# Designed miniproteins, single chains, continued (3), part 45

Each design is a single chain, and the fold is of that chain. pLDDT is the mean over its residues in the fold that is shown.

## One batch from the design tools (miniprotein)

Design m9545
Fold by ESMFold2-Fast:
Structure m9545 (fold): chain A 80 residues (1-80)
Amino acid sequence: SPLLEELHRVVDEASRELAKAKTIEEVQAIRDRFNERAEPLLKEIREKASGREGTIALMLYLAVQGEFFAKELILKKKEE
């Protein structure tokens, strides 16, 4: 679906930016931009797409949130 394809693009962009992030502030900025774009898409997919696409969208969203959390923990430990 076009919505799921757009979510994949948003995820890929966020993952690329996150790989290059050097500070917690950079990670937070990337996460804020990701959430701003991804949350409306996730809501629309839940309302308009199939249950399978809704599940895939949620899994993609949660996986990226996990990557943000992991990156923040790694960077925080380096600042201590």
Scores: mean pLDDT 84

Design m9546
Fold by ESMFold2-Fast:
Structure m9546 (fold): chain A 93 residues (1-93)
Amino acid sequence: SPMEQIKALVAELKAFLESLLPRLSPEAQAIAREAIELLDQALAETDFERLLELIGRTFVLLGELIARAPPELAAELGAREAAFQAGLTAILA
């Protein structure tokens, strides 16, 4: 189902953000942990509209994280966000 495909993307993004935590400043870790919590909520969600709302809120936090990251981490985060957006667009097409 589209929901199962989106949740696979959510799980991959969550794992990526968790892997970044040791490489982030304490300020950036706080933002990343908020994003991880939203992704955890998304994985438990059964309402499609609420799932998309949680993803939208996660992208806002990713933007904040990218703005605060050193250039190499900002590039990694931006590439992962772009890959997620491309996957989401393909699922919803």
Scores: mean pLDDT 88

Design m9547
Fold by ESMFold2-Fast:
Formats: C-alpha cells, structure tokens, sequence
Structure m9547 (fold): chain A 60 residues (1-60)
C-alpha cells in the first residue's frame, strides 16, 4: 500500500469522525491509526507525523 493511499484513508476517516466527535478526539484517533500503520511498516514514523499534522491543519 502506498503512502498516498494511507493519507487518503486517514483523511476520509477524519472527515467521517469529525461529524460525531470533537476535533481533539478525531486527531487522537487519527494519530493512533497512523502510529499503528508506521509500526506495521506501511509508512515511516516521519510520514505518520506529517500526515497527522496535515489533517490537524485541515480540520482548523
């Protein structure tokens, strides 16, 4: 799976979650998912941090 596919998946999850949860809860869940994917080797830890930061900025 590519980093672009992971980024798209996490963005969609954030959009869906933002309809029901607070911004802080959404970011916490997205961070947990990104860290899990980095640990599994699908993305790097640096890419996980970058994706979470981008999503946090988009929700603002």
Amino acid sequence: MTVEQVRAMLRKAAEDLSKKYSKEEVIERVRQAADTLAYAGWITPEQAEEIVKEIEEELK
Scores: mean pLDDT 82

Design m9548
Fold by ESMFold2-Fast:
Structure m9548 (fold): chain A 60 residues (1-60)
Amino acid sequence: SSVAGIALGEQLLADPRLTPAQRALVQEELELLKDPNESPEIQTAATLSLIGIQEDLRLK
């Protein structure tokens, strides 16, 4: 149930239409999903989405 979350997070933050401010807001929301009170599946999906963003930035 996490693969779609990874793809969506990466696609959203890789979207050239997103401003740096909008990207920061999306990253902040993903960081909130890493809250220990959230389900492990949600935490994992958020973490993997953030990692995907880092990899995209490296490849550019």
Scores: mean pLDDT 63

Design m9549
Fold by ESMFold2-Fast:
Structure m9549 (fold): chain A 87 residues (1-87)
Amino acid sequence: MEEAERYVDKAIKLVDEGKNLEQAKEFLKEAARILGDEDLLSFIENTEPTELNLLRAIADIYHRLGRFDKADEYSRRASELERERAK
């Protein structure tokens, strides 16, 4: 649990910096492996490492961790970014 959160924190730092998004994806995959959530791991594996997709994955991992406030925060950020990109 705590180890999974550390991987999420590392991924968030990379997403916020806009750098090494492939590495951020790998950190989120490791968090999903620690949680034993095969569906979440498969979802992350099959998505392109874009800021939007990584924010969604972060929200899903926080929801699985029971960190609902943080899950809601990152879900909102993803929705706002998606709306901006839709013009």
Scores: mean pLDDT 83

Design m9550
Fold by ESMFold2-Fast:
Structure m9550 (fold): chain A 81 residues (1-81)
Amino acid sequence: LEELKKKALELLDKAKEAFKDDPKLVARLDEISERIREAKTEEELEKELLQAFWFAYDRALKRGDEELAEEIRRQVSEIGK
């Protein structure tokens, strides 16, 4: 669990950096990061990570950043085994 939390938080930090010009998305990712830190089970962690993935992925696609969207997808896959 601790290792999965670390990987999830690293992914969210990268997403926040990539989207630093989108304060609403950054705030949303910060909320999810706190929930990930409070997660007591792997299922809770995966639920929060999946939600963060959809927000970041959707935003990357809407701004035309296909490379970032692909990177987000790959990172989530790595965390999920």
Scores: mean pLDDT 74

Design m9551
Fold by ESMFold2-Fast:
Structure m9551 (fold): chain A 58 residues (1-58)
Amino acid sequence: SPEEAQKLVDKANELSGTNLTLSDLDNYIRLMQALSKVKGTPKEDEARKLVIEAYNLV
């Protein structure tokens, strides 16, 4: 669900201070780039989990 994926991306952005969009999850390469942006931020593990969940919903 795009709406559910958007909610997960919004939560990840809130936790990591990033500005990810659903287009950052268009393919595996984009997903890896998105995950590298949340790496090293506070709550990285929570943000990473949310980004992966969003990817599985698109």
Scores: mean pLDDT 84

Design m9552
Fold by ESMFold2-Fast:
Structure m9552 (fold): chain A 88 residues (1-88)
Amino acid sequence: ALEKAKGVKGLGIGLGKSIEHPFSVMVGMSELAKQPSLEKIILYPPPNVDKEFLKKWVESRGKEVIIADSVDEMIKLAREEGFPIVSD
């Protein structure tokens, strides 16, 4: 049902620092894409990740992805949708 952390329809995700292993972002997105209730991700990706490739890859798993231009935009969009926010 509407329990916290499970059954969420969407997530706002901000990754504000360069990732030492960019592949770890792909792994994290893969785990999120396995959540059956999750339909939409609003993402601010780290600067050392190919955001276009990441978007297409997540969308290929049946999820909608919105790439935000800033952490503040990601937070704003997630709050407007009522999605929980994960930062850093």
Scores: mean pLDDT 70

Design m9553
Fold by ESMFold2-Fast:
Structure m9553 (fold): chain A 93 residues (1-93)
Amino acid sequence: PELSDEEFKENAKEGARQSLKDLDDLRADMEKRGIKDEEIFALIDEIKAQLEDLIANIDKLSVEEIQARMKEIQQKMQELGRRYAAELERLKA
């Protein structure tokens, strides 16, 4: 099932805003836990920049271009999640 172009763009924009907040919360939690991996923080900053650019340009982008950008962001989010999970395991072990 496919959303309309308008609904897709609205959903993508709202999801991107939520992801930005989640990334800020994640960074703060990581710092409080003593995780100071500069590479993970750089990845967070890169993802945030891509999300901000997507939000700023979403009304001018085609659905295909938005999907391509979201796919790239999702790949980076998956890598971030994998690295964060590994650090949490190290802290508990």
Scores: mean pLDDT 83

Design m9554
Fold by ESMFold2-Fast:
Structure m9554 (fold): chain A 68 residues (1-68)
Amino acid sequence: MTEEQKEELKRFLMEELGMSEEQAEAVVELAERGWSGDAIGVYMILRLGMSPEQAAKVVRYLEEKGLV
């Protein structure tokens, strides 16, 4: 993942979903580590307290951008 892609993902998570910088950075790190979209979605629901709808939006974004 490029630095530009990380910054764009982080901005999307913070601006569109209201995530904190720390929460957004956690999602970016999981995507960089090669976690699947499904695994990231589960992490967001169980560890970050996000709704299934919010998690689904992030997973879709990651898939559409080719980040997972």
Scores: mean pLDDT 84

Design m9555
Fold by ESMFold2-Fast:
Structure m9555 (fold): chain A 81 residues (1-81)
Amino acid sequence: MKELLEELEKKKEEVLKEEKAIIDKLPKEEYQSLLEQLKEAKERYKEQLKKAKTEEQKLIVEAMLEVLDELIAYLEEKIAE
């Protein structure tokens, strides 16, 4: 369990760094579409969290939700510029 938490935290940092770099390279016209897609993904993961049966599954889904929240906030800042 502790090893899984450490792995998930490291993966979150890697994914966030990579995804933010991709967002920075996208044309501004793509930001609104991507934001909508991320918000839809967040709702799907929220439903998946409700259906998670093991502590391990819950931790993985929670980590994905945290990544989505950070990316949504980053995109909203980029749109607001």
Scores: mean pLDDT 82

Design m9556
Fold by ESMFold2-Fast:
Structure m9556 (fold): chain A 65 residues (1-65)
Amino acid sequence: SNQIAMEISRLRFMQTALTTEIYINRKIYPTQSPSKQAALEQQIAQAQAQLNDIQAQIDQLDGQL
């Protein structure tokens, strides 16, 4: 349905934002101190978990199309 397709589009937008965040954080990672690297690793892990959750939501919605 149009409603499900729009929801998938919104979730895809969120994936793009999180992927960009991970990309930037990985790029700056080798320039940082060990304590800042540990914080960045946690942020990347959290963003990756959110991406996994969003993908699961997309898969569930896509199965309803």
Scores: mean pLDDT 89

Design m9557
Fold by ESMFold2-Fast:
Structure m9557 (fold): chain A 80 residues (1-80)
Amino acid sequence: KGLKITELFGKFSISGKATPEEISELAKLLGVSPSYLRKILDEYAENSAFVREHPGEDTPEAREAAKKAAKALNELFELI
């Protein structure tokens, strides 16, 4: 289970998103809806991208984005 989550995050890090087919397959394996999984993955991707685009910035927005990315990761780990 953990390896498949890691593979999906790897694809997100490269392309910024997973395909609908990949999300549907993973959601079925995790026992959740594809829309719920997509929401978590989109929140992670958006907040991680913000942090990468603002490297070395100690702004409230960058700190909040980092916290939201960590929260999305924690929610995903709860599904494993």
Scores: mean pLDDT 70

Design m9558
Fold by ESMFold2-Fast:
Structure m9558 (fold): chain A 85 residues (1-85)
Amino acid sequence: LVDQGLQLNRQGQRLFRQGNYRQALRQYQQSVLLLSQVNPTSRQLSDAMENLGRVLRRLGDFDSSRSALIASRTRRRLNDQGIDS
């Protein structure tokens, strides 16, 4: 289980270096899940969580601007339709 979690973390690191952030995210999520089952206070789990945070931040930098724009457009449409009493 620990070896499997460590392999997933290493696979995630390789994918991250290749710019494949979505696949890296999946590998890190599985690594965290497996390592948390074995020892929730392990250094290996902390390392995997740090890597997960880094890839989430990278993906969030792309989605946040689009999400804000969509939310802004949705609010304008709701104002045009009014609120049902």
Scores: mean pLDDT 68

Design m9559
Fold by ESMFold2-Fast:
Structure m9559 (fold): chain A 60 residues (1-60)
Amino acid sequence: SFEQFKKLLDDYAKKYGDEERAQQLLQIIETQGLQAGVDAARDSGLPEDVIQQMEKILQQ
């Protein structure tokens, strides 16, 4: 769900200090959908563990 993605990206921002990227990814998810957010995260070079968690959320 969107709420799970928001929590994951909030945790990511706190852990890695990258609040701007987390906010950009949330905006992509809100405007273009969950898959677009996962694709953008992968293109941005987010850690693989974060991407795997995003994909797990996408599977519902």
Scores: mean pLDDT 80

Design m9560
Fold by ESMFold2-Fast:
Structure m9560 (fold): chain A 90 residues (1-90)
Amino acid sequence: SIDEKLKEIAKLMGEIVNLVNNNESKEEIKKKIEELLKKIAELTKDPELYEELRKRVEEIIKESDNNEEIAKKVDELVGEVLNKLQGLPN
């Protein structure tokens, strides 16, 4: 269900924040972000959105000075996507 996928997305976002707070590697953070994008793609059933989000995340990673900025910008991106989905019935 949508509610189950939203809970999984929130869990993955929390895990990203946890990795940042624990000073884990950029590569571990990237892996968790990829899992998050896959869950969003499953929720939306939109392959174009997946590719767009992946490109935006790569830009965030390249333009960010540290892992905290990456996590903040990814959280903003996820919030934008979820706001577009909030009208879906479940």
Scores: mean pLDDT 78

Design m9561
Fold by ESMFold2-Fast:
Structure m9561 (fold): chain A 66 residues (1-66)
Amino acid sequence: GLQAIADAARAFALEKAPEDSEVYVAVRITPDGVEVAVSVSEKHIELRPELNKAVRDAVAAAQAAL
């Protein structure tokens, strides 16, 4: 669920940028699929692709459980 996605994003942020991480995650669920948007501060823009992958993997796992 959304909590698992939030937990994954938080764990990633704490691991990669523990002192100065800002992570925003939005998930939209529709009949046609799932849309994910992730945002990080300018200081950590290089983390965005890895965070996006982690969130997408968590979404795929949640969909497989349905």
Scores: mean pLDDT 65

Design m9562
Fold by ESMFold2-Fast:
Structure m9562 (fold): chain A 79 residues (1-79)
Amino acid sequence: SLTRDQVLERIFELMGEGARAFREGDIEAAERYFEEAVRLAEEQGATWVLPFVYRELGEMYESAGRLDLAAEYYARAAA
């Protein structure tokens, strides 16, 4: 089992890998990394980090021109 600190480190590592993949133009890889970060946060009860993950997803989809998805994730981040 992961400790709270290890869960947090892994979530931020996944977010960093997602941001890197997006900068490299691999949107599909970026989506997988961010989806894994959301899944890990939910499975481990670290739900307080979800607004940060959702904001990153919103910014990514906005940059990709996916304004529908960007609006959804920004709304989730603000909830």
Scores: mean pLDDT 86

Design m9563
Fold by ESMFold2-Fast:
Parts: C-alpha cells; structure tokens; sequence
Structure m9563 (fold): chain A 80 residues (1-80)
C-alpha cells in the first residue's frame, strides 16, 4: 500500500466518521432525514469495502474492513 493510498483511505474513513456523527445528531431532531442519510452512509461504506477487498492486500483490507463494519453497524442503528 502506497503512502498516498493510505492517506486517501484514512481521509475517507474520517469523512465517514464525521457523516455518522452528523447523522446521529440529526436523528435527535429529524428522524426521517437521518434515516435517509444513514442509508446513503451504508451505501458509501459498502462501496468502499468492495474497493478495498479488490485492491488491497488481505492483511491491510481486514483492518480497514473491521473499522467500516463498525461504522456500518452504527448507521444501521440509526436506520431502525
């Protein structure tokens, strides 16, 4: 994995974490909009997981996928 790829992945993870935080806050005032945002977040996470599985070594992919799985579970809780 190149330094550039590592930075891009870290940036993507950070963006997803920020979006999750905003979605959780939104769920306190606008539950329907928060559900829509959670669905969007889940789609983005799934897309990134697929890219990682195809393009990164398994050892690196496993660590990142664990982080993405955690974010996805949190987003699913909002969708409920």
Amino acid sequence: VSEEQKEEIESALKQLEELLKKTKELSKTDKERAKELAEFLIEKIETLKEWIKKNLPKEVAEEIIKKLDKLEEEAKKIKE
Scores: mean pLDDT 81

Design m9564
Fold by ESMFold2-Fast:
Structure m9564 (fold): chain A 97 residues (1-97)
Amino acid sequence: MPSPVDSAIETLRTSLDQIDLFGATSGIILGTIGSLRSNRNAAIAAGDTKLADVLGETIERLESLLSKAYENPYDPSITEEARRILEESLKRLEELK
């Protein structure tokens, strides 16, 4: 079976690909949060506290960004912030392997 870390990495890579094609839409951000919550629940069940913490921080950052996206849907900085959050999280997860 893929490790919980590998599953979370795949979620982040898929989200980055979607952002590259469509920008950081509220739908993409919300979908990413949902997938990451599932990955975090799996990490908690496995006792992987480091993975759960990284995913929790990423979810909180994306939830804050989602609020900004609803208030300023045409702001291109939202796409830049989303990409930064996901790339930083991806780097942290690769370091957990």
Scores: mean pLDDT 84

Design m9565
Fold by ESMFold2-Fast:
Structure m9565 (fold): chain A 104 residues (1-104)
Amino acid sequence: KERVLKALDEAIEKANELIKKTTDKTVKTAAKTVVELLEEAKKLVEAGDYEGALLKVERALGILEIAYALAKRHGTLSEEEEKLLEEVIDALREAARLLRELLK
């Protein structure tokens, strides 16, 4: 439980950094939605609903991956933005991994 909450907090922190640094409106909107979904996931973890929390994290990952693919296609991302986006995706994957471990 504690490790999952920490991973979610780290993902939220990185997503907020992406929101501050990105100039791409699609990526910024996706990152804002990711933060909202992760805040909901934290509440679900605190309630013991690890399945619900995992679904929120997986939805967040899907939204961000689609935004990333679109931004790459349009060439709108700086190298810094691309690295930060990968860091958020990695943090989301780690949170999902820890949630899956709790669902054993």
Scores: mean pLDDT 84

Design m9566
Fold by ESMFold2-Fast:
Structure m9566 (fold): chain A 72 residues (1-72)
Amino acid sequence: SVDEAFAREADDALRGGRGTSELAIQKAKEGAPESEVASLTVASMILYALAGRLDEARKAIEEVDKLVEERK
């Protein structure tokens, strides 16, 4: 059904958001440029928003921001 297709798209978006946020965290730890980390973070936030998971988006942003600050 259309509802089942939408649910699958939301699940795929959540999976993508988690993968992209983990990559952003890893890149921040590796000392990647702030522009690269920001781009990955934004992409992850868009995917979390599409999945309706703003709670996970907020936690990911907070972790990335902390890591970027700690490397200064």
Scores: mean pLDDT 82

Design m9567
Fold by ESMFold2-Fast:
Structure m9567 (fold): chain A 75 residues (1-75)
Amino acid sequence: SAESQALREEVLALVRQFEEALKNPSPESRDLLERIAARFKELSARAQALGDTGLAETARNLAERAEKAVAELEA
């Protein structure tokens, strides 16, 4: 559907932002990665609501990776 396609494009855009945050660490990186993790969780829930279980799992896994990146910066 058009909604599933738009959601997939949002996930792809967020992946690019996540990659950029990891490549260019800054004093703002922790806050940025926390926001990225929260947004991946939101996109996962939206994908699940649309019945796109594959996209939901992908977004969930990306949220976990972003949370791990935050935890590593806090250690």
Scores: mean pLDDT 85

Design m9568
Fold by ESMFold2-Fast:
Structure m9568 (fold): chain A 76 residues (1-76)
Amino acid sequence: MAEEAAEEAGRLARELALKLGYSEEEAERLGEEAREITRRLIEEGVSPDRARAIAVTGVAIRAIGDRISKELGLPA
């Protein structure tokens, strides 16, 4: 079910964020973002497995990009 894929994406993104050194509050926000992205992709016709993978990967890339931008002193 679409909601189950979204829940899993949220859990994976939150866990990844915590491993990357984000606070619990930031990790929860990233998890919610992954859930929302997963739901939107499924509504647009992407399969649940693919939507979950894209959402988690997208959040990971964004988190890494934010770190790099902050280190370089540039807005993301």
Scores: mean pLDDT 78

Design m9569
Fold by ESMFold2-Fast:
Structure m9569 (fold): chain A 94 residues (1-94)
Amino acid sequence: SSMLEEARKELDEIVKEAEELIKKNGKITVEEAVKFAERILELAKKYKFPESVIEQIERLLKKIKESKDEKEALELFEKMVRAAMLAILEQEAA
């Protein structure tokens, strides 16, 4: 699906930007993790991900906003990336 290829490319761009920021600064802040996570949520809505996946991403975004430190925020962001990636792969397999 061309739409799923576009979703994959946009997700890869978000992940690449986050990785470059970590490489440059040695870390990602909670505020930066929130901004990247909001972009993943917008991507999920734009490409009509299953409602259950969108709800999972929204819950993870809320947890990132409530994160106590940068390590927790990064771990939650990584979980969100995996959830989005699995949703794309499952739709391609269906």
Scores: mean pLDDT 87

Design m9570
Fold by ESMFold2-Fast:
Structure m9570 (fold): chain A 91 residues (1-91)
Amino acid sequence: MKVELKFYKDGKLVEERVIESKKEHSLYSAVMLEVVAAVIEGADEIEIKTGGSPEEARKLGEDVANVLKKDGLAEKVEYDEKTNSLKITLK
């Protein structure tokens, strides 16, 4: 499974990363580490796109968004069906 991450600050793309793993658990952990690093560096929007099914894309994005929401960091979460991506707006 392949995951593409895009990090934005002030409407500008600041970083893109691609993570690939055959193990779902390892993929989730790698994605979370990159997301946490981007938040620490001051990203205000995160886009998560998977090469899997729309359901896998949504599940991964919702798991990430739930962690950020629990920490009070996520303002808004939107799923884009056209790009199979989840967009998370940070506070």
Scores: mean pLDDT 74

Design m9571
Fold by ESMFold2-Fast:
Structure m9571 (fold): chain A 68 residues (1-68)
Amino acid sequence: MKLSLEEALEIENLVVLGIIKNEPEIAREALEKYFGKEFADEIIELLKKGEYVKAGRLLKEKIEEKLE
């Protein structure tokens, strides 16, 4: 599924919100919709482990791959 810049920013905002609220599952639906369940599980597990830099890097790489 191709991703618009607005959708990419929404996903990034949901990930950040999940970090702030300590509820990484907030980002799950959006991550699964655009990147699939396996990638969503990977990012959410990294967020749960506090590996925010690694999660952010992998997410940005996937966003760049899927951007219009």
Scores: mean pLDDT 84

Design m9572
Fold by ESMFold2-Fast:
Structure m9572 (fold): chain A 80 residues (1-80)
Amino acid sequence: MDEFIEKVIKEAEEKYGVSFSESAKRMIRHFAEVLKMPKETIKEVAELAAELALKEGRKEVEAGHVAQAILKIQSTHKPE
């Protein structure tokens, strides 16, 4: 799992031109395990967190951005 998460983070860093803080990486790993996130969901969290950082004009993704991404994915029920 860790290797997959690190790959996902690297792809998001390259795609969006951002870097993930150690706290942000830890938060993704923690919630991926606790919530038993599918690999697809882990990718969505990483990409959304990177997008949120960029919207704030930042090039670093912090734990707060990851938390916001997780909350958005959990609260947005897209039924159809």
Scores: mean pLDDT 78

Design m9573
Fold by ESMFold2-Fast:
Structure m9573 (fold): chain A 86 residues (1-86)
Amino acid sequence: SRAAQEAELRERYAQHLARVDELLREGRLTEAEAAVVRRILEARLEAALTSPSLDAKQAALAAEVERLRAEDPEAFLRAGRILSEL
């Protein structure tokens, strides 16, 4: 069901946030990098929950990703590496 899919998405989001907190505690990323990772994870969850199709989800996520890249390009590049390891 949609409710079960939404619950699974929210659970995975919570698990990823817990991993980001762990990496921050271990000194493997800075607070600025953690903030970018958290914003991308939140954008992924929001796009997955609200988008009517895969294409719409990808478009919404791409727009948010470009905004984050413009705000802090260095933190964004480092955050991208961390996201690939989650």
Scores: mean pLDDT 80

Design m9574
Fold by ESMFold2-Fast:
Structure m9574 (fold): chain A 68 residues (1-68)
Amino acid sequence: GGAAEAALLVVKEAERGGSATVTLPDGSVVEANYKTAPGAALAIIGAGLDGTGEITVRIGEEVRVFPA
């Protein structure tokens, strides 16, 4: 589902030396960079297990929305 897609996006961004800001369905915000990407990916997958709401990923000026 969209959670797996969002998690892959943030991991790829972190691996290329960038960062992403993730807003989870509960409104919590996590940053994914080279240090925090594994934790952010786990949080995204956890939200996906609940199957409700949206995950928003921001990379610079790009914003993408994924269903959980």
Scores: mean pLDDT 82

Design m9575
Fold by ESMFold2-Fast:
Structure m9575 (fold): chain A 99 residues (1-99)
Amino acid sequence: MDEATRAVLEASEYVAMAQLVFLLKPENEKETLKKLLEETKEAVRKAHELGGISEEEYEEIMKKIEEALKKIEEGDEKGFEESLRKISELVSRAENRAL
């Protein structure tokens, strides 16, 4: 597996973990979600630098991650879920292309 594909898979794994945390509602949910989204940003940035994600996909994913982080601060669970779903869709598209 090349480094670009690996970075895309790491982003996908962090998004999946965030979805699970949101579903399970642990005591430290907000802190854990913020950490997972920051890890997703780093993995997506690395994937973009390595050519695994296009410039347009990178810009859209980063925008959705920032929206998700804002929704956590605002306490907008529905808005967060929608943003997380969009992030998952975009990252999965890149993953399916890379595999």
Scores: mean pLDDT 85

Design m9576
Fold by ESMFold2-Fast:
Structure m9576 (fold): chain A 79 residues (1-79)
Amino acid sequence: MIEAEVLEHRLEGDTLVARVRVTVNGKEGIFEVRVSRDGEVLSVLMHPEDADKFTNEEAKKASQAAIEAARRVAEELGL
């Protein structure tokens, strides 16, 4: 089971900055995702203290889920 929830977001000019909680197999981690106006993902950063919670495969899936959640918010804002 993979769940992603945008906890907060802000606009820095034309860039969406989203804080996303991702849960993979009952493990949760926090990601900061930056998305440009044209929908380009500029960065995906997992909080360092959460890195030890995930296997490499779970971390990859969590990063993808965080990106998808942030992109959805960007689309809803017309970015």
Scores: mean pLDDT 81

Design m9577
Fold by ESMFold2-Fast:
Structure m9577 (fold): chain A 92 residues (1-92)
Amino acid sequence: MPSPLEIAEETEAETERQVEELEKRYEEAVKKGDKESAIRTLNQLIDLLESGRDAITHALVAAGDFDRALEVAERYDKRIEEARKRKEEVEK
């Protein structure tokens, strides 16, 4: 079975791969003026960042790496807030 640290590293790597894909989809939707697709992609990005944040931080806490868990939480919380602000702007 993977260790808590391995779970954290694998979850972060997978989350970042999916974030890159969603960011590309968002950029394409914006370029096309597809407001509906842009909103859907931002919702998927927010959900992904929230689930990734929780999974990574929980695994890091289980590994005893509290400093890294705090850094990941702060970094992801900022990205989530930025994505929510983008969604609010698109919904206008």
Scores: mean pLDDT 87

Design m9578
Fold by ESMFold2-Fast:
Structure m9578 (fold): chain A 66 residues (1-66)
Amino acid sequence: SDLEEEMRRMGYPEEAIKVYLAIYNAPTMEEAEKLAKEAGVSDAELAAMKTKYQLGMVAAQRVKEK
């Protein structure tokens, strides 16, 4: 998708993009939050996030920073 190509251009590794896609396409918000926690997103950040898009982008950033 266009967003995936934009993430590649911004220097996100494939593993970060895969994490983003898994969260964004999660069947429920609860599953998206679980995947974000596994990627290293803090409980405080999870409480502040309102959409799967926001969770996915923060999680991808955590993967990129490893």
Scores: mean pLDDT 82

Design m9579
Fold by ESMFold2-Fast:
Structure m9579 (fold): chain A 98 residues (1-98)
Amino acid sequence: MTPEIEAMRALLYEQAGDFESAALAYEKAANLLEKSDPKTAAILYAEAAIMYARAGLKDEARTALSKAKDLKEKYIKTTDPDYKLVTYYINRAEKLLE
């Protein structure tokens, strides 16, 4: 229910190799933060995209990646300390979708 609990669930699912459940939990955490903390939401959508791609769910991965990119463009400037981190996760998701 809280974004912190969903992000923790996502990490536990990822460690267990349940990439589909991890993706859903990261996406839920991102949805909960999208309006209040869009920068963290961008990172979490990118992590969801990586997990969807690892699960073989390419269309869901592309949708999550699109949301991460949109939030990055709107809320994260090149001078923002989160810029390198969000770019890293986005690039990793894009590489998995090649």
Scores: mean pLDDT 86

Design m9580
Fold by ESMFold2-Fast:
Structure m9580 (fold): chain A 67 residues (1-67)
Amino acid sequence: SMLQELQEKIQGLETQIGQLRDGIATLEEERKKASPENQKTLDAVIQQAQAKLQELEEQRRKLLEQL
């Protein structure tokens, strides 16, 4: 059913959101221990991950409005 497909998509997004949040936390911890050169690389990765997180959270919110 369309409702089941929608719920499955929401669940998939929640899994991805959780993984990204955990990944960002790990990267932020590694950043604290890193050299200035490595911090620049980690900053770029963290920024990309945060942007993706915002996209997924917005997608989840829009799908929830359809329930």
Scores: mean pLDDT 89

